# Designs tried in a protein design run: designed miniproteins, single chains, continued (5). Part 31

Each design is a single chain, and the fold is of that chain. pLDDT is the mean over its residues in the fold that is shown.

## One batch from the design tools (miniprotein)

Design m17122
Fold by ESMFold2-Fast:
Structure m17122 (fold): chain A 87 residues (1-87)
Amino acid sequence: MTEEERKAYAEALRLLSDLVRNAATLTPEQRQAMIDRLVEIAKKLSLEAQEDLLLTARHLYRQHPDDPAVREFLEALEKVYEEKKKE
């Protein structure tokens, strides 16, 4: 990964952690904004970095299966990954 990509990946992990930690206290609008930001970051990552992020998101969903924010992000990230894989 490039330095820029590594930095973007680190930001994505931080936002994902914040999303999980604060899910119960976020408004629906704030939650959606965080998911949208995560998806925009993910689109800029390489296929390998997207795969690593997808594994992390799946792990978090497994630990927090009732969290709709993690589920929505996982679904969105899987679509981004499949589109990148076709390129």
Scores: mean pLDDT 78

Design m17123
Fold by ESMFold2-Fast:
Structure m17123 (fold): chain A 58 residues (1-58)
Amino acid sequence: LTREQLEKIYEVFKEKGLKNTSTREIAEAAGVTVGTLYRDFSSKEMLYITAKFWVEAS
């Protein structure tokens, strides 16, 4: 995933919360397929952690 895609993913998590956000919604926000997300990340929680730390580090 690109930096722009991770930023969009983190925005969706911030708006809806981890529990209320589906993997489909995350994929749509990033402009990718669900399969593309799971290629690099094993879970929705790992996606959230990665996006959060990227945004906090920047």
Scores: mean pLDDT 78

Design m17124
Fold by ESMFold2-Fast:
Structure m17124 (fold): chain A 47 residues (1-47)
Amino acid sequence: MEEEARLKRYREEVKKLNEEMIKSTDPETARKILERYERLRRELGKR
């Protein structure tokens, strides 16, 4: 299965998003970051 590679990618993307979220505490930016998390979750969830 490709889940192993996807998990690695997911963790790297989450790291980047976390850094962005820590730096930007604006509600607007937080909402955009949440949308990115949702996208990543969907990609992992769908098979």
Scores: mean pLDDT 71

Design m17125
Fold by ESMFold2-Fast:
Structure m17125 (fold): chain A 86 residues (1-86)
Amino acid sequence: SSLEEQLKELKRKLLALEIAKSLYEALLRLLEQLKELEKNGEASESERALLRELEREREEIERQIKELDEEIKELKEQIKELEEQL
């Protein structure tokens, strides 16, 4: 396989990791929005239930974001190294 083909595969993998990270970050933003609604007395029963579920998962979500950040950083360095060889 050519360097160009390897580079395309790494860029596809990078996109998938960036999408996954964006989804986890969206869950943390939702958690903070739900906390504000609860603090203001505006949260529904279902919104409070979702908040408790997201709070339970917070440490895992933060762990996944950290792991994805490390993988994305490494992959970007690999892509840069290969692009410099073209």
Scores: mean pLDDT 88

Design m17126
Fold by ESMFold2-Fast:
Structure m17126 (fold): chain A 59 residues (1-59)
Amino acid sequence: GGLGAQLAVKNAGGDEELAREADRLAREGRIEEAAKLFVKASGMSEESARALAEASAGD
């Protein structure tokens, strides 16, 4: 699993490469770092980015 967060960022017109990196960090348990990268990748709120990171880690 874990492609959903990356695809969500891409669908929002974001940086898929950064989103992929963030997904990887989330799965390694680095939720805060992953959330920061999701924000950079898509411009989404930090709150939404953290939710995506937690979903990626828990998948």
Scores: mean pLDDT 73

Design m17127
Fold by ESMFold2-Fast:
Structure m17127 (fold): chain A 70 residues (1-70)
Amino acid sequence: SDEEIVARLREEAERNPDDALLWANLAIALALTGKPEEAVRYAEKALELDPDSGAGKLALKIAEEALKKQ
């Protein structure tokens, strides 16, 4: 389920809090499952950890697009 995927991604990010890719993956999942405000926060966290993160930049774009659909 979406909830199980988000929970697993959150667990992995919390276990490896300095890994920008894991926070970006969590942000994408949150944006696609109806939590775009939370997705923006974690995408920004990914970019704070790694400003060059392609996944972080993509996550922020997806989160912002999802937020506009509210």
Scores: mean pLDDT 88

Design m17128
Fold by ESMFold2-Fast:
Structure m17128 (fold): chain A 82 residues (1-82)
Amino acid sequence: SARELAEEARRLAEEALELAKEAIKKANKESLPLAIAAALRAAGALFLAELALKKNDRELAEEALRDARIALELAREALERS
């Protein structure tokens, strides 16, 4: 359901945000821009997921899920580069 997708997106976005925060703490000059990009996208995904939950909106939930997945990959890449 749209609600289940939004809940999944929220969980992944929260995970991505925590990972991005760790990436920022460990960042060097090369990885810092990537870590910041991950944090911003994760925060955006979390906002969209919460909005999707309130509105029961499948399209918002799907967008939040895509953004959360991208944020998680960016955060992982930032950690690997630090």
Scores: mean pLDDT 89

Design m17129
Fold by ESMFold2-Fast:
Structure m17129 (fold): chain A 64 residues (1-64)
Amino acid sequence: DAARRREIMRRAARLALEDPEALSEALAKLGAARGKDVAEVLQAARALVQEDPEALAEALAELE
């Protein structure tokens, strides 16, 4: 579902700008490598949204 993935990525982008370290830590719990900056954190989120969008959505909800 492209609309669902876009919604999740909008949430991820907002969190990456507000607290990239907290988002990087949450993504690491899903098996992603830790990002050093906003671009690397968003790259990890982009990979996860293709693989398991609902797991990413759940991790983002913990930070919201």
Scores: mean pLDDT 79

Design m17130
Fold by ESMFold2-Fast:
Structure m17130 (fold): chain A 55 residues (1-55)
Amino acid sequence: SMSTLERQREGVRAALDYARRHRDLTVALVALKEARKLGDEELVAEAERIIRELG
């Protein structure tokens, strides 16, 4: 079974994959906010990279 934290990280990764594929800056910004709440520095860095690529 996946822990609540693991499910939240999976959700952020899925949102970032969606944002990248669809060039959706709004979804990328929401994913960044959720990554920051999780304190996951790697997900924050990936979200910031995607936001730079889209903007």
Scores: mean pLDDT 87

Design m17131
Fold by ESMFold2-Fast:
Structure m17131 (fold): chain A 67 residues (1-67)
Amino acid sequence: AQELLDKGIAAARAGDYETALEYFKKAIDEDPSLAEGVLALLRHLYFETGDPRYEELRKEVEEYAKK
């Protein structure tokens, strides 16, 4: 789970948001407790960068985690 989360973070930072979303979903499937940490991280990255793709990622992760 943590390894998948780390891969998702690396992909997001590299601008590969589709791959990042895939890894975040897999990490949450293995350990649902990671969802809040992912959401907090994506909010932080949006605040720092102003890149709206981080907010789109956050919304996708939040919707997935609620299922």
Scores: mean pLDDT 79

Design m17132
Fold by ESMFold2-Fast:
Structure m17132 (fold): chain A 65 residues (1-65)
Amino acid sequence: ARAHAERGLALLAEGRYEEAAAEFERAIDLDPQYGYAWLGLAAALRALGRDEEAARAEEKFRSLV
């Protein structure tokens, strides 16, 4: 889970938002309680213009912290 989230962060920094979202989704599949992966997914989704899905991921992160 953590390795996928770290890869997602690197991809976000590079502007590779679709690939970043995929890596955060893999992290969530392995550990749905890993709040940081939900936050990363939200950031990638906002960059892609998927604001509703990003807001849902942000709410999930807030519920876990």
Scores: mean pLDDT 81

Design m17133
Fold by ESMFold2-Fast:
Structure m17133 (fold): chain A 61 residues (1-61)
Amino acid sequence: SEAVRLAIEHELREAERLIEEGRYEEALKMAQAALKAAQEHGFPELVERAQELIKRAQEGL
């Protein structure tokens, strides 16, 4: 649904913000939750973005 897509997009933007703030553990948790939601709802573009954010958060740890 569009509401679910928007919610995942918002969560990904928050994860990105947490990375910018150096809050890598919190960003990782949020990006992992967004990845799961994107996979469950079939949004491949959001899955890809979530995986990129997970990698960035892990590199910051």
Scores: mean pLDDT 89

Design m17134
Fold by ESMFold2-Fast:
Structure m17134 (fold): chain A 60 residues (1-60)
Amino acid sequence: MSEKEKEAQDLGVLGAILIAEGRVEEGKRLMEEAARLFEESGNLEGAKNVRKALEEMLAQ
């Protein structure tokens, strides 16, 4: 796994935890950064999954 992809996975998990703990703005920022890093690493499925998870956690 590339360094960027590993960082993206770590940020995605941390962001989701922060949102679950009520730290929504911090968690949202980290998950958005994770999706960006996945896209930069060529892992489009990873980016899609993070964006979908963020959408579900913030969903109406």
Scores: mean pLDDT 82

Design m17135
Fold by ESMFold2-Fast:
Structure m17135 (fold): chain A 92 residues (1-92)
Amino acid sequence: AKEEQERQIRIQGIISLLEFLIETVERLLKEGKEELAKEVGLALLEEIIEEAEKLGLEEVVELLKKAKEEVKKGNLEKALELVREAIELLKK
């Protein structure tokens, strides 16, 4: 059905957004822009969590919510590790 093809396209969209999040946050941290990295990371995580929830990706949602809490604590490296785990789970 077209529904399965649409689901796979939306999952690939989430992967692309998570990869963009990692690249952007890592770049901003290398530039010494930690506050901007936190702001961008939180905004992107909130949007991606909402999309993942709509798709019923419960394990991905759990990892991304943990990543969001780590960003709030200032643990950006731990947050990026959790985002990488979510990407690996989505690629299975």
Scores: mean pLDDT 87

Design m17136
Fold by ESMFold2-Fast:
Structure m17136 (fold): chain A 62 residues (1-62)
Amino acid sequence: MEEAREKLREALIKGDPEGAVKAVQDLLESGATREEIAQLLAELAKNYDVPKEAFEAALSAI
């Protein structure tokens, strides 16, 4: 789970929509809830300058 969270953060900061989708899918497969992932995305967007395209792609994967 920690590795998947780190991959999501990295993909979002880099503006990688495909990587962001894959990281969200990995988190879901690891047992994270949709609510938990949505909260993580909100926290990352608050603390980092996340490109809109990567953020929207991650949200679409939930």
Scores: mean pLDDT 80

Design m17137
Fold by ESMFold2-Fast:
Structure m17137 (fold): chain A 74 residues (1-74)
Amino acid sequence: SMEEEAERLLEELERLVEELRRTGSPEDAQRVVEVIHRLFQLASEMQAAGEDPEKVERLITAALEAYEERLRVL
């Protein structure tokens, strides 16, 4: 389900952001960006499917927070 995929991606994002904080590496920054892109795609799919707007907003918020962290580390 999209809900299960969302939870999986959010958990993956949290792990990758923590790794980026530790390493500061361009490779880890790229991995974070890849998950951010998937989260925006999933949010778009969930919105099109008529999913709860709160769930969509949660994905967008997490993606934006991760993007801000990437900019802070660089």
Scores: mean pLDDT 84

Design m17138
Fold by ESMFold2-Fast:
Structure m17138 (fold): chain A 74 residues (1-74)
Amino acid sequence: MEELEKAVREYRENIDRARKLAEQATPKAKEIVDAMIAAAERFLSQGTLEAARRALRYAKLAVDTAENLLKIKE
C-alpha cells in the first residue's frame, strides 16, 4: 500500500515538472510531453504497483525529454 502511494506521488511530481519544463520550451514540446503523459496515465489507471512503477519510469522519461527540448530552444 505505502509503496503504491509513494510511486503515485513521485509520478505526479515528475509529471508536473515535465509540464512546467515543456511550457518553457515550445508549443511542440508541450504537445510531445502531453502525449507522453497521456500514455503514462494509461499505465497508472491499471491500479497495480507494477503499472505505477511503469508510469513513473515513463514520467521520468517525459522530464528528460522536456529538459532536452528546452535545451534545444537555447
Scores: mean pLDDT 80

Design m17139
Fold by ESMFold2-Fast:
Structure m17139 (fold): chain A 77 residues (1-77)
Amino acid sequence: MSEETIKEFAELVRKAIEALEAGDIESAIEYLEKAKEVSTDERAKELLEKAIEAARAGDIETAIELAQKAGVLAVSL
């Protein structure tokens, strides 16, 4: 990913986690979907998709963990 794309991805993941912690599940899902669209890493996309599923199921802890893992992959590659 370009430097600009990595920055946008990181900000979207951060906003998603903040929304999840605040209980704003609808905004969190929107940010996770946007992060998935911006990402070019297939594994990061899979983690974000699982995070969206967890958020929709009310499993906020799992959603946060999966979003954090996706963020780490983007900055490690």
Scores: mean pLDDT 81

Design m17140
Fold by ESMFold2-Fast:
Structure m17140 (fold): chain A 62 residues (1-62)
Amino acid sequence: SSDVEKAIELLGKGQELFKQGKYEEAIKAYEEALRYAKRANASTLVEEAERNIKKAKEKLEE
């Protein structure tokens, strides 16, 4: 579905931003991915987005 495709695209974008140290921008991309993943009922993508949000937030607290 288009929602699954957008979730995957936004997860990839977030991961690239995370690698660049752009943690706030990565969180925004992951949060958008999470919205699409939830709409698609894609539990694995929901869990991946939530884990990546947590990791990026932890980086901002360092």
Scores: mean pLDDT 90

Design m17141
Fold by ESMFold2-Fast:
Structure m17141 (fold): chain A 65 residues (1-65)
Amino acid sequence: MDKELKRRAAELITAAGIVGAELEIDGAPESVVQKVRDLVKQAIKALDAGDYETALKLAQQAIEL
């Protein structure tokens, strides 16, 4: 179960990073792009700490911006 959560967290973090890049290309406000990047950084820190559920939640929040 933990291995599956880790894999899913890593996938969502990658997707959130792509969303942030796309928002910047599409001319979204810098404040929105920065919030996505900050959430991705926080998700990576949670993943590194072994908190896969928090990493998933933060990455999901980044995608929903």
Scores: mean pLDDT 82

Design m17142
Fold by ESMFold2-Fast:
Structure m17142 (fold): chain A 56 residues (1-56)
Amino acid sequence: SSELKKLTDEQKKEAEKQSKEIGKGLAKTFGWSEELAEKFAKMLYDTEVWVSEKLK
């Protein structure tokens, strides 16, 4: 696999970790379902990753 693919895979792992942390925080703060908060946080992070990739 290319080095670019390796970096992308690592970014996905970081996105998953960050999404879980943000999701837990949102669920606790707003009383959202943990599942809903996690999905929302992941969507936001996926958007940030997409923007970051487009800028590079």
Scores: mean pLDDT 69

Design m17143
Fold by ESMFold2-Fast:
Structure m17143 (fold): chain A 62 residues (1-62)
Amino acid sequence: SAEALALFAEGVRLHAEGRYAEAIEKFRRALEIAERELGPDHPLTQGAAAFLAAAEKALAES
């Protein structure tokens, strides 16, 4: 969906800025919407899940 794509893009920007906690919130919301609307196998759903895991790891290492 347009909403999931926008949230994912915002999460990527926040992650690039080192704002991991805020990026996690955006990726979680993007994942929730993408999984519901597009399904678990959709590239956007998989991308949001992967970036969420990466952001959580980065925050833990901060």
Scores: mean pLDDT 88

Design m17144
Fold by ESMFold2-Fast:
Structure m17144 (fold): chain A 111 residues (1-111)
Amino acid sequence: SKKEEVLKLLDEMITLAEKALEILRKHFPDTSPAVLLAESALNVLRTAKEKLEKGEMTIEQVVEMAENALRLLQGALDEARKAGAPDEVIKELESLVKKMQELVEKLREIA
């Protein structure tokens, strides 16, 4: 079903957000803007998954939540750059953001 495909994409997005958060926590304190934005992205995706599973959210609303999570991760990357994160950290975060963009696009195609 479309719902099962969307739930699978949300799980992949959650995994990417968790990886981004783990990388950021190794380089920045928990109170840093980069970490807080990545935590917010993860929370948005987890909430979208729970509400979709319960039938409390439409697939179209999940797309909007996933797009918001992508914007939050892009913000986390920007804050990491401003804070002077090493080039290898920035490249790893850029790769995760790019994968998230690809998953959001796939989610839009299903909706």
Scores: mean pLDDT 92

Design m17145
Fold by ESMFold2-Fast:
Structure m17145 (fold): chain A 88 residues (1-88)
Amino acid sequence: MEELEKLYEKFKEKSEELLKKIEELIKKSEDEELIKFLEKAKESIENAVKLAEKAKEELPEEKYKEVLEKGLKDLEELKEYLEKLEKE
């Protein structure tokens, strides 16, 4: 469905944007605990992308949509956290 394709593109774009932002924050940070958190966040995003790709192949459209909606929500929450962190 066209709506699922748009949702997937939005999810993919958001994940790529956040991965780039996390890498920049890691490069400029000297806080080891913050770097560890950011590395885990990066791994979480990469795993979410893999889960979405697997869900597209293995799950019915309704369940695939739920995976994308949850993933997108999680990415939006992470983006807000990273934006607050960058302003400090």
Scores: mean pLDDT 81

Design m17146
Fold by ESMFold2-Fast:
Structure m17146 (fold): chain A 55 residues (1-55)
Amino acid sequence: GEEVIGVDAETGEEIKDILGEEVYDKENEVKGYYGETTGYILYYDEATGKYIAVK
């Protein structure tokens, strides 16, 4: 996977992660990626150009 810097959705702290498999959240109609290092789901935020990490 690709190394990325994410932002923790709860704290706003930067975290390092690796983009894993694509995960589609059908309920929210958004595409995410499994974080291989943290196990969080990473969503790309187009407004900031950053990945948001959700537990």
Scores: mean pLDDT 77

Design m17147
Fold by ESMFold2-Fast:
Structure m17147 (fold): chain A 97 residues (1-97)
Amino acid sequence: MQQQIDDEIFEAIAEIAYAVALVSKANELGLDPTDRSPEVLAGAIEELLRLAERHRAMGRTKVADALYRVAEKGIEELAKHDPELAERLRQRLEQVR
């Protein structure tokens, strides 16, 4: 039971972190919260990678893994708009995994 609850919390944390990063970056740029511009996506992905690295350094591997997974999905979305920037972020992710 405790193990399952922890997994659900980590999944929720990663999803919420990404949603917050997207909305915050869009708002900072004066865009609609649903905007998927390259700048919004890249900013949100870089924030997730930063958070994942920090949690991994603290031994929080489940949180870090969830954040990396959500960041990978963000990179796939970014590749539709800016494939060069997406490739750069993918290489960064691979270096820390």
Scores: mean pLDDT 79

Design m17148
Fold by ESMFold2-Fast:
Structure m17148 (fold): chain A 80 residues (1-80)
Amino acid sequence: SMKGEKLAKEAIEDGKIAKELAKESKTLLQAISAALIGIGAIFNGELAEKLGATELAKKAIEIAEEGIRLAMEAMKTTKL
C-alpha cells in the first residue's frame, strides 16, 4: 500500500538520521536522542510491514537497529 511504502521510506530516513546523530554524539543527551529516533524508526518499520511494505520495512528496521547500536556505544563512552 502507498501508506506502508511512505511510512517505510520515512522510517529508513529516520534510521539514517539516528546513525549519523549517534556517530556525531558528544554528550549522553545526544546519544539518547539518537537512540529514541532509532526506536521510533523501528516502530514505523513494524507498522509499515503490517501495511504490506515488507522489503522496505526490513531495510528500515535494519538501519534503525544499527543506529540504536551506535547510540548505545556512544552512551558507554559519554556521561551526563
Scores: mean pLDDT 85

Design m17149
Fold by ESMFold2-Fast:
Structure m17149 (fold): chain A 86 residues (1-86)
Amino acid sequence: KTLIVTLEGLSPTQITAQALIAIGLELEGYEVEIKIEGDTLTITIKNADDKVIDNYLAYAAELAAQGAEVTVTQDGDTTTIHIKQP
C-alpha cells in the first residue's frame, strides 16, 4: 500500500518535527520520500502497512480537532491524507 500525507500551512518548527518523524519511519524500514515546498510538507510511504496508515489517520483526527481541514481519499492501494492548518 502507498500512503501520501500532505501537510499545508506549517511553521518551520512543525516542518522540522514532521520531517524528523518521517525519517524515523525510514529507519524502521519504511520506504519514505519527503518533499518540502514553502510551508507544505509531503510524506510518501510506498510500503505502507495498516499500522502506519492508522497512525497518520489518528494524527489527522487530532489536527482536525484543533481546527485543521482534513481530506482523506482512497484510490486502490493508495491512501492520501491532506491536512491544511488553520
Scores: mean pLDDT 83

Design m17150
Fold by ESMFold2-Fast:
Structure m17150 (fold): chain A 70 residues (1-70)
Amino acid sequence: SSEIEKKKKEFEKLASEVMDLADKKNNFEIAKKTKEIYDELLKLEYEGKLTVEKIEEFIEKLKKLKEEVK
């Protein structure tokens, strides 16, 4: 529970940073992919299937998108 909350905050911060960067760069593709990852996380949370490992996978995907937005 506590670890999930901590990782979720890390994910939310990174997702916000990637979305802000995509917006500033007018990169619609990165913005769309970031939203898709966020929607997938929300779906897993609603289904009670969200795990620390899955959040870490999403964080890694966001890090890759952040590199691509340059």
Scores: mean pLDDT 87

Design m17151
Fold by ESMFold2-Fast:
Structure m17151 (fold): chain A 75 residues (1-75)
Amino acid sequence: MEKEIEEEIAEAFVLIYIGIANSLLRQGKYDEAIDAAKLAIEEAERFKQEGRLSPETAERVIKDAEEVLKKAKEA
């Protein structure tokens, strides 16, 4: 139960941050989108290493965040 709750919290946390990053990108707030995307990558990698996030979910979040970084930096 505790491990399942921790995994759900970790997944929700990284998905919220990538959602914020995409929202900021759509609003033209590129610097803020970059910061949110970097935080999403950092936390996804950390939670993956701790076993609190599935590798598949972590890789998806990291890929989505890297796409936000690319679009924000090239805008």
Scores: mean pLDDT 80

Design m17152
Fold by ESMFold2-Fast:
Structure m17152 (fold): chain A 85 residues (1-85)
Amino acid sequence: PLYRPNEALREILEEQGETRETYTLDEIETLLGEYLVDKKLIDPEDLSIVDVSDTLLGKMLGVDRIDGRDSSYWARLFEKELTLV
């Protein structure tokens, strides 16, 4: 299935160079993973903890930290920011 990101998620994806109208969930998860690495939000010594405080992603999700190990947690968070096309 294809999803259209909301305004906040589009801003994050645009920082990764993506300007498409629709994405799959796997594509969004991949791009968000790249965003976390590029912004150095993942601790290289503890990849399970992601600090998103003071970022666009943290503002969008309303959280300060994310568990980087739980892929199902990622999908559930982003479903609220996505519209099924």
Scores: mean pLDDT 68

Design m17153
Fold by ESMFold2-Fast:
Structure m17153 (fold): chain A 58 residues (1-58)
Amino acid sequence: SPLLERGIALLKEGRKAEGLVAILKAVEAGEVTLEEAIEALEKAGFKELAEELKLMYL
């Protein structure tokens, strides 16, 4: 997913709000499921953010 890849890249740059918005847009656009986005965040090392999303939406 181009939006998911962009979101993770933005998070790695410390652009936390912009990265999160891009990831949520990827889910809303149907490019990835929320579960797939959370798994990608965990794999990229953003475990705390992934856990926060699980608590809010799953």
Scores: mean pLDDT 83

Design m17154
Fold by ESMFold2-Fast:
Structure m17154 (fold): chain A 63 residues (1-63)
Amino acid sequence: GADALAAAGGRAASAGGEGEKGDRMGALTHNYALSGDAERGREAGLAAGSEEGARLGQMGGKA
């Protein structure tokens, strides 16, 4: 459900999610890895994915 998507929203955005969302998440995580802040990069990615995951769930729920 939405709660599960919120906890692991990243998978909704990165599960074959083409477009700038996945690109930006990858770039963000990459930058954090270079800075040594990979954990924060993951958290930011999950936050971004969580929002888009909920949105995508509304659109693709009927499939």
Scores: mean pLDDT 51

Design m17155
Fold by ESMFold2-Fast:
Structure m17155 (fold): chain A 57 residues (1-57)
Amino acid sequence: SARDEAIARLQELAAQVADPAVRRALATRAHRELEEAKTEAEMEAVIERVEAEVAAL
């Protein structure tokens, strides 16, 4: 499902974060945002924000 794919992608992105505290905070917030997301577009938007944040680290 789109949700399962988003969760898997989030886990891959979180694994790229070297700082454990930053990784945990990012994962906690992103999981909450995915829980609130109701459409595939909203889930994609969450992942896109996480990708941008990880790239900026």
Scores: mean pLDDT 85

Design m17156
Fold by ESMFold2-Fast:
Structure m17156 (fold): chain A 85 residues (1-85)
Amino acid sequence: LEKEIEEYERRLAEDPTDAEAWVRLAEAYYKMGDYEKAIEYAELAARHGTGEVKARALALLSVAYFEMGDEEKALKYAAEANRAA
C-alpha cells in the first residue's frame, strides 16, 4: 500500500494531470482510513479525469464524505458519480 502511494506520487510529480494516478492515490488513503487525504486527491482526480475515472473519483468522494459524517456532500457526489458514468 505505502509502495503504491510512492509510485503514484512519483507519476504525479512528472504529470500532475494523470487522473488515474490521483484516483489510485485517493483509494489508497481511503483504505488507510485517511478520509481527508482521500477527499483531497479524489477532488484532483475528478478535476483532471473524464468518463470512468471521473465517476470513480466522484464515487470515492461520496463514500469518504459519508465516513466523515457529511451526509449532504455524500449524497451530492453519489448523484454526480451516477451522471458521470
Scores: mean pLDDT 82

Design m17157
Fold by ESMFold2-Fast:
Structure m17157 (fold): chain A 74 residues (1-74)
Amino acid sequence: SGLEEPERRLRRLTEEAVRLLREKGRFEKAEEVRAKTEETLKILRDPSVSNEEKVQAVEDTERYLREVIEEAES
């Protein structure tokens, strides 16, 4: 399946975002980020969700995580 690589990317981006947020004392935001990714991972594992919707969920979450990382690096 084509979901192993997207899931791996989401996990890596989430780990980086959470690490940066925790280093800056933004613990509440770190938990929010983790929860958001877990929600997307549930969508990826749901057999009733279309592949198109799964791809969109990955893209939306990757964009969100990159924005969080950029903001945390500021």
Scores: mean pLDDT 85

Design m17158
Fold by ESMFold2-Fast:
Structure m17158 (fold): chain A 61 residues (1-61)
Amino acid sequence: MMSDEEALALARRALPGVEQLAQDLPSSAVAREAARTLREGVETGDPEVARRGLELASQAG
């Protein structure tokens, strides 16, 4: 498992791509949920939320 700092750094790096994926696939509930959860984790600095967002992103892409 990644450290908390690694999870947040990866989430911040991945966020623009996942948000673009959600825009490109507006009918995909998992892509929208991934983008929302990743943004929440990055904005709140919550590594557990960031990890969940990354997991959802892997399912969407």
Scores: mean pLDDT 80

Design m17159
Fold by ESMFold2-Fast:
Structure m17159 (fold): chain A 60 residues (1-60)
Amino acid sequence: MSPEEREKKAEESKEKVKEILISAGVPEEQAEKYAERAKEAILKEDNKAAVQALMDGLAS
């Protein structure tokens, strides 16, 4: 994946994780925290960590 494609995926993942968590009733500040974790994971090409960030957010 190119750096440009990775940045795009990271941004999309951040937005999607934040939306999912807010829709699930997670406070905005907490949702932002987990969304940033997902973004960092995608930037490091760690898709498993990105999924884990979403799951941790939903369990919080």
Scores: mean pLDDT 79

Design m17160
Fold by ESMFold2-Fast:
Structure m17160 (fold): chain A 69 residues (1-69)
Amino acid sequence: EEEKIAEEIIELYKEVLNLIANTSSKEDVEKIEELRKKIEELMKKLTNEEIIEKVRKELAKLTEEFLKS
């Protein structure tokens, strides 16, 4: 179900942002790279334009909030 994939992408992206905020080691950097790769893979599985747009808007919103911190 694409809704579940969308939720997974959003959750993983929040984890990436949290790791970036607290990153201090090489292991953390490798984890961020792994999570980003997984997000890209999941994004490619989405075919519903409305769900893709919703995910993109949510990720953009999370990024803006992170940058304003």
Scores: mean pLDDT 79

